# Designed miniproteins, single chains, continued (4), part 107

Each design is a single chain, and the fold is of that chain. pLDDT is the mean over its residues in the fold that is shown.

## One batch from the design tools (miniprotein)

Design m15945
Fold by ESMFold2-Fast:
Structure m15945 (fold): chain A 64 residues (1-64)
Amino acid sequence: MEEELERLRKEAVERLTAAIKAGNQDAVDQVLADYVRRLMEEFGLTRSQALAEANRVKKEAEAA
C-alpha cells in the first residue's frame, strides 16, 4: 500500500507540474481535486489528511 501511495503522489506531482507550467488553472484544480478524492476513497485518509498531502504535492510541483 505504501508503494501505491508513493506512486500516486509522484504521478500527481508530475501532472500538477505540467499543468502549472502550461498555465492551465482548470487542469491544476482537477489534478488536486482528483488526488484528494483518491486519497480519501482508495487509501482511507481523512479529508484533513488528504488536503495536507495535496498541499505538500502542490508545493513540490511549484518548486519544480
Scores: mean pLDDT 81

Design m15946
Fold by ESMFold2-Fast:
Structure m15946 (fold): chain A 63 residues (1-63)
Amino acid sequence: SEEERLAREVAEELGIPLAAAYLAIEMIKAGKSEEEVVRIAKRALGVDEATARELYEAIKKRL
């Protein structure tokens, strides 16, 4: 599926777990804002703000 390919590519580029990429895709598809995705990613995944924003941007570009 498109989501599987997107999740793999983003996970590989950012060096994050595949499950984290899927979670971010789900949040963005659910209509969460960049600020909401950044907050949740920092809390749930333990990533820094820069990585969380890169994750959001990479997914948004390909959706």
Scores: mean pLDDT 82

Design m15947
Fold by ESMFold2-Fast:
Structure m15947 (fold): chain A 118 residues (1-118)
Amino acid sequence: EKEKKLEEAEKLFAKGSLALNEKDYESAIKYFEEAIKLYEEVLGEDHPKVGLGLALLAEAYALAGDKEKAKEYLKKAEEIAKKNPDDAKTWEALARAYEALGDEEKAKKYRELAEKAE
């Protein structure tokens, strides 16, 4: 069951990423929310995959124009990223989400953290 849930989470995450790239923000939000729930159940709420998912969900909300939801999910993603500072992918996703919000200073800061995470 856990292995099947993880496989489903990976598929939903991939669908969310594709929808985000296609500018289908409504579908991206839906897929990332479902993927995050499955990752939390299987891996725990502080796992890097949950942090990455929350940062991408925040980017999708920011691009959809829901800045308040984007900031809410960014706060949670930042807390998880600080617990796993070597995860460059989560720092890169945080940078993209802040860029989508127009916060170039924070976007630059998180890009620098991603480079340092190596």
Scores: mean pLDDT 89

Design m15948
Fold by ESMFold2-Fast:
Structure m15948 (fold): chain A 84 residues (1-84)
Amino acid sequence: ADEEALKEALEYAKKGLEAYKAGDGEKAEEYFRKAAEAAGKLSDPELAEALRNGALAYAAKAAGDEEKAEEYRKKAAEAWERYE
């Protein structure tokens, strides 16, 4: 079950990164938000929060919202610390 959720999150993250590199911030934001949704399905709550907030940070950055991107990055780092 978690393997499917992780694969889905990674696939959307790859599409988001590709759109971001192409300069398509709107499409990048869409894909990174889908990656966050997929990551939220993971059964480990710390891993889910770490990956979800990481994807949301990229989504915010793609939207030009650096303040929210920083907030999500901090939340992701905190969740990673609790997971490890």
Scores: mean pLDDT 84

Design m15949
Fold by ESMFold2-Fast:
Structure m15949 (fold): chain A 94 residues (1-94)
Amino acid sequence: EAEEYLKKGIELLEEGKYEEAIEYFEKAIAIEPSAQAYLNLGMAYFLLKKYEEAIYYFDKAIALEPNSDAYLNRGLAYLELGKYEEAEKYFNLA
């Protein structure tokens, strides 16, 4: 069930349906929190240009399982916010 919601969320994300993808990732997390679900939720917020929310979920993904994609995308979100020193620091962890 959690895996089905995660898969559906990823399909919606690939289709550019970011708000709908968020709903499915939230359903997956409600059943079973995972680094993958938090990473994808952060990605959906990033694509909506909600960079602070994206960083919040990338931090949750990293806390569960350190991951190069989470560090890279967190750095990109800081760059989009004009936080260049933070972006540089986090890119070096990817």
Scores: mean pLDDT 85

Design m15950
Fold by ESMFold2-Fast:
Structure m15950 (fold): chain A 60 residues (1-60)
Amino acid sequence: SEIEKKLEEMMKKADKLVDEGKYPEAIQLLTKALITARKNGLSDLEKKAREHLKKVAEKA
């Protein structure tokens, strides 16, 4: 679906932000992805966003 593609793109952008050391921006983007996945019942993408968010937050 288009929502799933958008969420995957958001996660890729967050990965680039992490590589650039922009942790606050990466956290904001991943949080938006998490909320969007929850709202649309996309449990796999919600889990992926949550796991990535935890890893970034631990490094920040």
Scores: mean pLDDT 83

Design m15951
Fold by ESMFold2-Fast:
Structure m15951 (fold): chain A 74 residues (1-74)
Amino acid sequence: ADPAEIAEALRRAAEELEREAEKEKDPEIAKLLREGAELLRRAAEAAAAGDFEEMRRLLAEALETAKKVAELRE
């Protein structure tokens, strides 16, 4: 796995969450999606630096925001 390829994938995932947030009508869900996008951008920076431990930690935080979004959509 190339750190640059992982970083690019995470940046693209962050862009998709930001686009989803722009279309979201619920302001609480939109906020969580933007928080997830920011965590993915930080994870991309960690991946680019080769800090995969920090990347995994940030991805775990992003997963927690995704769980909260899923709970609010129930």
Scores: mean pLDDT 86

Design m15952
Fold by ESMFold2-Fast:
Structure m15952 (fold): chain A 61 residues (1-61)
Amino acid sequence: MEKLIEDYEKLGIKLPDEVRKAVLELANGDEKALRAIIQYLYDKKDFSVEAVKEAAEKYAP
C-alpha cells in the first residue's frame, strides 16, 4: 500500500500527510481501490482530503 503511494510520489505527485492518511484509511487495504483513488486525485489535480472522499465514494464502497 505505502509502496504504491511512494511509486506515485516518484512521478511528482504531492500528497500531504492528511491526504495520505485518508487514502490509506478509506482504501482499507484494497490496492485496487488505492490506485483508483490516487488516479482520481491526479486526474483532478486536486490533492485534498475532499477529493479523496469523492474518489472513495466511487471506488472504495
Scores: mean pLDDT 73

Design m15953
Fold by ESMFold2-Fast:
Structure m15953 (fold): chain A 98 residues (1-98)
Amino acid sequence: AEAAALAAALKDPDTQVRVDAIRRIGELPVEQQRALAPALTEAAKDPDPNVRIAVSEAVKRHAGVPEMRDAAAAVLNDPDPEVQIWGALALITVVASL
């Protein structure tokens, strides 16, 4: 299924493939977003800051999904200040829609 393929793509050695997978996850229906929330939480720990920024953007688009809170929190603890800012915006959006 698409969800399984996207979870595999998040572990691809190509950074752009991982970023594109996260953007696609952000476009999926809510049920698939919930299923992929643990994979997004792991992607929030990716060594490439561009991947972690993409995670914060995807979480922001799905503010109504409580499972995304862990992914938003992981980005908020990021050592990159730019990623932290996006993580903070994503977490505020998730909390505000509860």
Scores: mean pLDDT 73

Design m15954
Fold by ESMFold2-Fast:
Structure m15954 (fold): chain A 90 residues (1-90)
Amino acid sequence: VKKGEDKTKEAEEKIKKGEEAEKKGNYLEAADYYIEAGDYYLESGETKKAGEAYRKAGEAYKKAADKENNPTLYAAGGIYIAAGSVFEML
């Protein structure tokens, strides 16, 4: 079984991929990468970094919602931002 340090590195790689997707305007792809990063940070015990990743995912969903005029994506964005804020307070 992989150690938490491996999960932290995987999370960092996912954050970089999400940032690259955002630069290309692929906000849904960016949101997916940020969610994966958040999950990996949680598995590694990096709760505050997981919160930051989930907030990034929520912001990416809101950008996707604006681009697609899709209120469902906007609602998803709000949920991830709220979850990220909770994890940052822990």
Scores: mean pLDDT 80

Design m15955
Fold by ESMFold2-Fast:
Structure m15955 (fold): chain A 98 residues (1-98)
Amino acid sequence: DLLEKIAEKIAEKYNLDEKEKEALLEALRLIAEGIRNGDGSGGLEKAQDVVYKTVTDPEKRVKLIGELGEFAGFLTELVLKEKKSIDEALQEFLEKYK
């Protein structure tokens, strides 16, 4: 699962615990589903709510909200503008993630 691999890289970068990683994975799924339905902003808003309710550390919260914004922007560009598949966009995001 490409979303699980993306969540693992972000979780490692920010030293997330298991609950924070689960919230991140749910948030990424909500963004991907929003993009699949042609609504990048709606998915991002729901994803931010999941992180806001689950991640209590203010610094981690801010960093994760930033990561969700970058992920949503990347998928919006590749899927909605360039007409790539979700799987192609997720693979490119994973390969470019540092």
Scores: mean pLDDT 85

Design m15956
Fold by ESMFold2-Fast:
Structure m15956 (fold): chain A 63 residues (1-63)
Amino acid sequence: SKEELEKEIEELEKELEKVKDPDAAAMGRNMILGARVALERGDLEAAKAALEVARKVIEKFGK
């Protein structure tokens, strides 16, 4: 749902603070921004796709 995606955005923004690589952090921020834009348009699938990419960035670089 939109509410679940909004919560995921907030959680991923907080986790993104742990990403020390500047390029990876920028990529993650851009994906989260894309998710917010998609959510504003009502495109839940595009929002999910963008957040999935952000999550992968955090998983790889947030160690």
Scores: mean pLDDT 81

Design m15957
Fold by ESMFold2-Fast:
Structure m15957 (fold): chain A 75 residues (1-75)
Amino acid sequence: SFLKRVEALLDYLAKKLIEAGIVSEEEAEKAKKELLANLEKVEEEVKEKLLKILEEAIKYGDEETKKIAKEILEK
């Protein structure tokens, strides 16, 4: 389902971004909660936030994080 895919994506990406020092645990948790709470109501806004997170991972992440973010973005 879309909700499960978004949650799995957010968990995976958040873990990588936190480990890479790009975002704090608080920032990742807040973004995840906000996105999940509003998924059914603000689908386009959720997509925009996911794209921004992926773009930040590509720009500022380590080599592994960049590769994974690019693979997700290309889907």
Scores: mean pLDDT 70

Design m15958
Fold by ESMFold2-Fast:
Structure m15958 (fold): chain A 65 residues (1-65)
Amino acid sequence: MKFRIRLKDGTTEEQIRKAIEDLGGKVHSLRVYPGARYAVVEADLTDEQIEELKKDPLVLSIEEL
């Protein structure tokens, strides 16, 4: 299942990829918006992986695509 995840300012590409891939998810796209103070990642994740990711304090929002 594909999700769009918004993350807090200061989150690096390495931190984003590690958070998603450590859960067993697959990153499809990643964009960092330094001027807007957030990052957006689109990834394939299971419902269980999403529930785990929701506990991460770096996560601002999760949207199913």
Scores: mean pLDDT 77

Design m15959
Fold by ESMFold2-Fast:
Structure m15959 (fold): chain A 57 residues (1-57)
Amino acid sequence: SVEEARERARARGYTDQEVDHLVERAVKLAKETGLSLDTAFDIVLAEEENRRRLAEL
């Protein structure tokens, strides 16, 4: 779960520091909401990618 989330982020070109932040956010979201880590990670990753697209404008 955590290892798989890290590998998914790395495969998308995120740095080790960025991967750590994304996984930490996903774990926190999962604990607070009761969502699975995979679902929480998908939400966090989508939010990060949307923020990056807006920053490139």
Scores: mean pLDDT 78

Design m15960
Fold by ESMFold2-Fast:
Structure m15960 (fold): chain A 75 residues (1-75)
Amino acid sequence: SLEEHAEFLERVAEKVLEKHPNDKEAQEAAEYLRKAAEALRAGDFDSVEEYLEKVKKSKAYEVVRESRAEVRKER
C-alpha cells in the first residue's frame, strides 16, 4: 500500500540519521526521504519522483542504499 511504502521511506530516513547524525548531506537526504513519504501519502506522485531523484544525486546516496538494505531485512 502507499502507507506501507511511505512508512518504509520514513524508516530509511531514520536509519540514515542513526548512522550519520551529524552529517549535513545525510541530514538533507533524510529530509528528502521524509518529504517523499509525505508526498506519497498526499498522492503527489510528481513530488515523490523529484524528491527521490534528489536522494539519488546526493553524496549521501551510498548511506541511503545501505540503510534501505537494512530496513528491507527488518521487514
Scores: mean pLDDT 86

Design m15961
Fold by ESMFold2-Fast:
Structure m15961 (fold): chain A 68 residues (1-68)
Amino acid sequence: FGKPTDAEILESLGDAYVGLGRTLYSQGRYEEAAEAYETAARLYEEAGNLEKAREARELAEEAREKAE
């Protein structure tokens, strides 16, 4: 399924969403930051990068805790 190029694109998109999440987090937009990090985690999982996916999920969880 897919080509290595698909994984590269998904991983790059994940990196972009992590950057977006960090920007939103610094602005106090914690719910939006969590959504961006969750999207990044899904993209990394689809790319097969489980380590980055785990890191993104941890960031999403931290943002969700701040949103409360």
Scores: mean pLDDT 83

Design m15962
Fold by ESMFold2-Fast:
Structure m15962 (fold): chain A 88 residues (1-88)
Amino acid sequence: LEAEAERVAERLEADPNDAKAYAEAIRLRGERDVAALRAAGAAEADIERVRRLYEEAARAAEAGDFEKAEELVREAHRLGVEALARAA
Protein backbone atom coordinates (compact mmCIF):
# COMPACT_ATOMS: atom_id res chain seq x y z
CA LEU A 1 0.00 0.00 0.00
CA GLU A 2 2.77 2.48 0.90
CA ALA A 3 4.86 1.31 -2.08
CA GLU A 4 1.86 1.79 -4.35
CA ALA A 5 1.32 5.30 -2.93
CA GLU A 6 4.95 6.21 -3.63
CA ARG A 7 4.70 4.92 -7.20
CA VAL A 8 1.53 6.98 -7.75
CA ALA A 9 3.28 10.06 -6.31
CA GLU A 10 6.11 9.55 -8.83
CA ARG A 11 3.58 9.42 -11.69
CA LEU A 12 1.91 12.64 -10.49
CA GLU A 13 5.33 14.32 -10.20
CA ALA A 14 6.00 13.41 -13.85
CA ASP A 15 2.49 14.42 -15.01
CA PRO A 16 0.36 16.41 -12.54
CA ASN A 17 -2.64 16.08 -14.90
CA ASP A 18 -2.58 12.27 -14.85
CA ALA A 19 -6.21 11.79 -13.85
CA LYS A 20 -5.74 8.03 -13.39
CA ALA A 21 -2.79 8.51 -11.04
CA TYR A 22 -4.71 11.14 -9.06
CA ALA A 23 -7.71 8.80 -8.73
CA GLU A 24 -5.39 5.96 -7.63
CA ALA A 25 -3.83 8.24 -4.99
CA ILE A 26 -7.32 9.04 -3.66
CA ARG A 27 -8.24 5.33 -3.50
CA LEU A 28 -5.02 4.48 -1.63
CA ARG A 29 -5.67 7.27 0.86
CA GLY A 30 -9.21 5.94 1.33
CA GLU A 31 -7.90 2.42 2.00
CA ARG A 32 -5.54 3.80 4.67
CA ASP A 33 -8.27 5.88 6.36
CA VAL A 34 -10.75 2.97 6.29
CA ALA A 35 -8.14 0.59 7.75
CA ALA A 36 -7.37 3.09 10.54
CA LEU A 37 -11.09 3.47 11.32
CA ARG A 38 -11.55 -0.32 11.51
CA ALA A 39 -8.50 -0.67 13.77
CA ALA A 40 -9.91 2.04 16.09
CA GLY A 41 -13.31 0.30 16.29
CA ALA A 42 -15.26 3.03 14.51
CA ALA A 43 -18.94 2.42 13.74
CA GLU A 44 -19.61 0.44 10.54
CA ALA A 45 -21.92 3.20 9.25
CA ASP A 46 -19.12 5.78 9.62
CA ILE A 47 -16.63 3.49 7.84
CA GLU A 48 -19.06 2.93 4.94
CA ARG A 49 -19.71 6.67 4.59
CA VAL A 50 -15.99 7.51 4.49
CA ARG A 51 -15.32 4.71 1.97
CA ARG A 52 -18.17 5.94 -0.27
CA LEU A 53 -16.88 9.53 -0.26
CA TYR A 54 -13.39 8.39 -1.28
CA GLU A 55 -14.87 6.30 -4.12
CA GLU A 56 -16.91 9.30 -5.32
CA ALA A 57 -13.77 11.48 -5.11
CA ALA A 58 -11.77 8.97 -7.18
CA ARG A 59 -14.49 8.89 -9.86
CA ALA A 60 -14.57 12.71 -9.95
CA ALA A 61 -10.77 12.74 -10.42
CA GLU A 62 -11.03 10.17 -13.25
CA ALA A 63 -13.57 12.47 -14.93
CA GLY A 64 -11.11 15.38 -14.61
CA ASP A 65 -13.20 17.19 -11.99
CA PHE A 66 -10.31 17.82 -9.61
CA GLU A 67 -12.19 20.51 -7.65
CA LYS A 68 -15.04 18.13 -6.82
CA ALA A 69 -12.51 15.37 -6.02
CA GLU A 70 -10.74 17.68 -3.54
CA GLU A 71 -14.05 18.67 -1.89
CA LEU A 72 -15.06 15.02 -1.46
CA VAL A 73 -11.64 14.07 -0.05
CA ARG A 74 -11.88 16.91 2.48
CA GLU A 75 -15.38 15.76 3.54
CA ALA A 76 -14.21 12.12 3.84
CA HIS A 77 -11.27 13.22 6.01
CA ARG A 78 -13.54 15.36 8.22
CA LEU A 79 -15.96 12.46 8.78
CA GLY A 80 -13.04 10.12 9.45
CA VAL A 81 -11.66 12.43 12.14
CA GLU A 82 -15.11 12.65 13.77
CA ALA A 83 -15.48 8.84 13.65
CA LEU A 84 -12.05 8.35 15.26
CA ALA A 85 -12.99 10.81 18.03
CA ARG A 86 -16.18 8.82 18.74
CA ALA A 87 -14.22 5.52 18.77
CA ALA A 88 -11.59 6.84 21.21
Scores: mean pLDDT 79

Design m15963
Fold by ESMFold2-Fast:
Structure m15963 (fold): chain A 91 residues (1-91)
Amino acid sequence: MREEIDAYVRGFAAGVRAAKRAMELIKQGKSVEEAVDEAVRFLEEQAKTPLELQGAADAVYVMATLARNSGDEETAEALEKVADRIRELAK
């Protein structure tokens, strides 16, 4: 139980960092595709287990929801694509 919780929490923390990376790239005028590729690459290096990948995908999806609710459609689209790609890796 504890090891599973710790893995999920590590993944979640990595997901928040990846989402912030994607958001910063979009703010700098980079494409959605470039932001997605960088965030996914970061998470492939940081998240090593399916449970860490699940935590990361959940964190990115939460950040996507917050962006969408604030009217930032481009950021929301990028983060949703990151979460979807990471969920596929967790299978």
Scores: mean pLDDT 84

Design m15964
Fold by ESMFold2-Fast:
Structure m15964 (fold): chain A 67 residues (1-67)
Amino acid sequence: SMADRAAAGAALGALAAGVVLSREEGRKLGQNAHTDPEGFAAAKAGADAAMAGDYATGARHALEAAK
């Protein structure tokens, strides 16, 4: 639904805004993604699922990745 897409977009936007606002933390997360490519792939899959309308699963993974 449109509401689910808006909520997923807001969650992804919050992650992007966090990275932009904190470049140093973004760099550290990038290094961790290189060390743990499986973890990075899981976070990306969660975001992709949210955008595809699998909101419950995608949003949960996106919020967990944002911690």
Scores: mean pLDDT 51

Design m15965
Fold by ESMFold2-Fast:
Structure m15965 (fold): chain A 71 residues (1-71)
Amino acid sequence: SEEERKEAEELEKRLLKRLKEKDEELEKKLAEGKISQEEVQEEVNREIGEVLREIGDFEDERFRRRREREE
């Protein structure tokens, strides 16, 4: 539906903003010598994992709501 598309677009905007802010934070810390390149990779992998989880949770919630409306 149009509402589900709008919710997906808002989620995408939120996740992109979060990834950008995390990238800027890690780049700054790396430049300041506060973290290693290995720690940057670990933090990026963690953030990607959280983003994928949020996408999965969103899809599961949409699937559940569709099923509940059909029952």
Scores: mean pLDDT 77

Design m15966
Fold by ESMFold2-Fast:
Structure m15966 (fold): chain A 91 residues (1-91)
Amino acid sequence: ASPSQVAANITAAAIAVIGLEYLLEKGEATEDDFRAAVDMVEKAVQSARPEDAPLVARIAERTLEIARKGGFEESAKHAEEVLQRARELAS
C-alpha cells in the first residue's frame, strides 16, 4: 500500500476506536458500531508495513479490550483475529 493509504487507514482506525470508547461510556454502543470500527482496524492491519506493526497491534488490542468490556462477543472475536494478524507482521 502507498504511504498515504497506510496513514489514512491507521488514522481512520484510531478515530473509530476513540468513537467506540465514547459510545460505550454513554451506553449507546451497538454491534454495528463495533463491526464498522473493527473493519477500519482490519484495513489498517492489511495495509500496514512491518514497521507499523506495533502501532496497529496497539489499536487492535484496544479495540479487543473495549469489545470485551462491552460484551460484544462477535466483534471481540473479530478484533482478536485482527490483533493476531498485526502481531504476525512484527516477525
Scores: mean pLDDT 86

Design m15967
Fold by ESMFold2-Fast:
Structure m15967 (fold): chain A 88 residues (1-88)
Amino acid sequence: DEAVKKAREYGEKAVEYTKKAAEAAKEGNFEEAKKYLEKAEEYLRKAAEYAKKAGEEGEKVLKEYVAEIRKILEENREALEALAKHLE
């Protein structure tokens, strides 16, 4: 249960920073967007760690956050592709 709570906490932060990264990328603030994506990745990694400890319930929680992150990335594909080009 505690592990499920931590998976949700870190999953929510991963979603938050993914949204911030997309917003920064739309504004052309690519260095800021990169920093937000790095934070999103770190929080998603922590969410995955706690989800693994929580077993089946944690895996379900993680899948929901990954789906939400994927949706944000798809909805903001053009801005994020511009960011990727900038980082080349």
Scores: mean pLDDT 87

Design m15968
Fold by ESMFold2-Fast:
Structure m15968 (fold): chain A 64 residues (1-64)
Amino acid sequence: IDPDYIRGELYRAAGASYLHSGKPDYALAAEYYEKAAELFEKAGDLEAAEELRKLAEELRKLAE
């Protein structure tokens, strides 16, 4: 088990929590998704990392 993969899943879950709350925090959700993407890239899951980076970019546009 890769600890970076596990940490990536936790950061992804945290980002989703900020996104799907009663008052969504798009900027904070984006930060957590970017951290998750970094961890997935370190774990070798480049596809998950790319998807999360794209989501983070979209969320930042909504936060403007």
Scores: mean pLDDT 81

Design m15969
Fold by ESMFold2-Fast:
Structure m15969 (fold): chain A 83 residues (1-83)
Amino acid sequence: MEDLEKGKELLEKGQYEEAVKYFENAIKKDPNNAEAYYLLGVAYKKLGQTDKAKEYFEKAIALSKDPTSPIALEAAQLLNELL
């Protein structure tokens, strides 16, 4: 939880590389956390790492229990922007 919050703060500040590290830590602690994968995709998209962003958005969608959840819908929208 703390790693996700720290990562979100860094995303708001434009510190995308640092945000990635916190989201990677969140995934290491909970590998089924769809939100952490979604936020990694957002950070990599901001860094211009399009292939990494696509991978993480696809993972966020796959791990979402409900495809109509806000996380799944946002990840699908951002993935479509990269296709």
Scores: mean pLDDT 81

Design m15970
Fold by ESMFold2-Fast:
Structure m15970 (fold): chain A 64 residues (1-64)
Amino acid sequence: GMAEERAAEELGRKLAEELAKALKAKSVEVKIIPGEGVEVTVTSEKGTFTLFLPYEVLLLKLRA
């Protein structure tokens, strides 16, 4: 439901922030793809990395 999607989006944003901190990122872009998941683009001195986090995976992590 919408509440679970919202929780998954919040988790995705937190994971993006943690990843950016770990990589000492220059910038982080978080794009919400409604009904699908969260796309995270991290730019660091090692390059640009794009990760897609599906809602199903984020929901599984929330339940663990």
Scores: mean pLDDT 76

Design m15971
Fold by ESMFold2-Fast:
Structure m15971 (fold): chain A 81 residues (1-81)
Amino acid sequence: ELKEILRKLAPHLPDEVIERTVARIEADLASEDENARLSGVIRYILLKMKAGYSREEIRKDLLERGVPEEIIDKAFEDIEK
């Protein structure tokens, strides 16, 4: 999913670069460091929005990944401002 999105947005990038980028975002989303997690969530939201996903779909995906709702809300607020 995230790997396919990056391939569509940047088809000229090597698969190795795409896989490394996805792994970095996944690591940030699973981080215990709130700042790293928030940054990862913001990057995830921006990529999904560029791929045409709705805010509701993105929120649901993040909740299913175990991201706290308060972090998701902060990320959306930061993107809006």
Scores: mean pLDDT 79

Design m15972
Fold by ESMFold2-Fast:
Structure m15972 (fold): chain A 64 residues (1-64)
Amino acid sequence: MTEEEKMEEVEKLLERMIEQLDLSEEQKEELRKGLEELRKKTKDPLEYMQKAVDLIEEVVKKAE
């Protein structure tokens, strides 16, 4: 599996996590946009996953 394929799997996992969150559709779209920006800046799948999880946690805390 290539790094590109690993990144695709990480994106699928993150999408499932977002769908399970009790957030508005607008907040979910904001998360998806933020994750797209992180993906452009981060080429390592593990680093991307770590930063993405941190972003999701931050947004969830703000939503309370």
Scores: mean pLDDT 78

Design m15973
Fold by ESMFold2-Fast:
Structure m15973 (fold): chain A 52 residues (1-52)
Amino acid sequence: MEIDTSTAEGLLALGDYFAAQGRLDIARAVYEEVIARHPEAAAEARARLEAL
């Protein structure tokens, strides 16, 4: 999978991919990484965490 993990959008897409695969623990870890590294996308990452 060619997801750009250097951007908030890429990390959110990676988290969405793992959530779709049922890998919720990994998806949570990826969204947490967005909150830590990309505070500008923290609200979107938190919304996705709450949806899991």
Scores: mean pLDDT 79

Design m15974
Fold by ESMFold2-Fast:
Structure m15974 (fold): chain A 76 residues (1-76)
Amino acid sequence: SEVTEEIIELIEELAEATKNGDLEKVEEKLKKLVELGRSSEELSEEELKKVEEVVKKNEEALTKGLKAVREARAKR
């Protein structure tokens, strides 16, 4: 579905933003992922597996991105 493709693209963009140290982009992409995740009720089991696979491939970058956002928000 289009939602699944958007989620996959956002995960990859989030990972890339994390590698580049762009905290504003990390937070922006993370917010979009959470928003699209609320629409995940329409995703099939197969589409969810595709999302999980992309998450696993980018797990290190995603973990670093989430930590960076938490640290930035704690200082605001």
Scores: mean pLDDT 72

Design m15975
Fold by ESMFold2-Fast:
Structure m15975 (fold): chain A 82 residues (1-82)
Amino acid sequence: SSLTPQQLDLLKQSYRQMVLPWRPAFEAGYITNEEMTERIARALKLLVTQGVPKSLLLQNRDIFSLPGISDEQLREAIDKAY
């Protein structure tokens, strides 16, 4: 199953506010993979408050993936958000 349009919009908004502003610093090596993973986890926490189940985020990792962040780190971010 996929995220609803409302859940997807919430994810995009949280990423724009909490994750994407840090991408240039991450790509330049000023921010560690661990720090980016924590920022992703905080952004995903917004969907947790909306009742999105962990299984749904695990099934849709591709829509919030980032260059330089591994699938294992995305799974870790999801775990930290719940």
Scores: mean pLDDT 84

Design m15976
Fold by ESMFold2-Fast:
Structure m15976 (fold): chain A 97 residues (1-97)
Amino acid sequence: MLEELRKKIREGAEKLGLDPEEVANRMASLFTAANLQLAAGEFLKEQGRLDEARDAYQTAIDLYQELLDIAKELGVEEFAKWAEENLKRAQDLLNEV
């Protein structure tokens, strides 16, 4: 499933005249960073570190937004939907702190 998604990202990049491997690696990096920031925010909230939790959630929002923008440009609808759902989740979590 992750391999199929990576293949669709590469195909989308090739259609736009972009380097498919550079785009796939950038999206993988953004995906990892966004998920780590979201998890860090949840951990910091549990520790009562609300200001740091807000900063982590805001960073996750920014990273998910970049992923959403790239996924839409590449035409990878499944990834765009995933990024949009996680962007909404991060926004909802930020509003709770």
Scores: mean pLDDT 85

Design m15977
Fold by ESMFold2-Fast:
Structure m15977 (fold): chain A 82 residues (1-82)
Amino acid sequence: SMEVLEKIKELLEKLQEALDKGDFEKALEILEEIKDLIEKNFSGEKKQEILKLLEELREAIEKGDVKKAKELLREIQILLAQ
């Protein structure tokens, strides 16, 4: 639904803010919320692609690779806009 997409968009913006502040614990919490919404509200190939990018994003955050995390975040935003 559009309401779910708007919520995910808001969470992605908050995740970017957490990354900008170096708050990796908060970034991971927000990522889990996004993952839960995707798992419950999406299906098919688009769901699989988004979940794959979210897993790569988790790994980048856990490694402290802020540059890679932000690149993956942008890719997720673009995919959701399609």
Scores: mean pLDDT 88

Design m15978
Fold by ESMFold2-Fast:
Structure m15978 (fold): chain A 100 residues (1-100)
Amino acid sequence: MEKELLEEFEKIVEKEEEKRKELLEKGVPEELLEEIDEGVLQLQLAVLRTVAKLLEDNPELRERLEKLLEGIEKEKDERKRRLALLALQREELELAEKIL
């Protein structure tokens, strides 16, 4: 069910947050970590936009994906953005829409 998937995604995000904290404690600059996070996000969005363009036979699904990708790109809350991306990667469009 939806709750179990959200709990799985939250555990992934918590693990990522722990790794980020460890890197900061080791003296990695916060600005560098932010640049890496932004670069990874832009790469993931580019891949998903390419997939959306290949859905010419399903315009409704394509429009939903494009709207979700715009929502993710505009989301200022890093945790929400990451949870929505994880949901989208699992083809859980309704869950991604609820997170945003």
Scores: mean pLDDT 79

Design m15979
Fold by ESMFold2-Fast:
Structure m15979 (fold): chain A 93 residues (1-93)
Amino acid sequence: MINEKLLKGIEELIEEGDLGHAESFALMAATIAEKMGDYEAAAAFYEMAARAAELAGDLKAAALAYERAARAYEKAGDEERAKELREKAEELR
């Protein structure tokens, strides 16, 4: 699917150490997915953005992205995943 290909592209940016572009593209993809009502895809992209920020040492940006991923999972009906990501965001603060 198109989301899987985009996630792979973002993962490749992370592996190359291009963490800023990885975070930026992931946030853009998450916003588009969210506007389309694809909350599961939005959550996955917010998680990628959070991981890129965390690897870059930007714990505040990572915490915010994990919180956004949690909200997206909640809207997707996955309350357990949402809870796990909120806890992770709080740990990074």
Scores: mean pLDDT 83

Design m15980
Fold by ESMFold2-Fast:
Structure m15980 (fold): chain A 94 residues (1-94)
Amino acid sequence: VEEVERWVREAFEEAGIEAEVRARREGDTVILEVRAVGTAAQIGRAGRLFAQRMYDAGYTAEVESEGEEPIDEADVSQVVPVRLRITVRPAAVP
């Protein structure tokens, strides 16, 4: 749990945004709830960095965006609040 939480914090920090992270463990699964404010580009970069880190460490990560309202396309390049749910599972070792 602590390592996965640290990795997601580092990914967002490297992307240049501050993130609020809450982690819980359910058996072998770690569920992360992430709240951040940043541009779509920064959030995408943070997600990609975290996904690569998970893959390198032998985990799979499923990222879902929790939206309250549809975002107008005109605002895609603006700084927006984002809520993410990330489900991390150990990858099957062949």
Scores: mean pLDDT 69

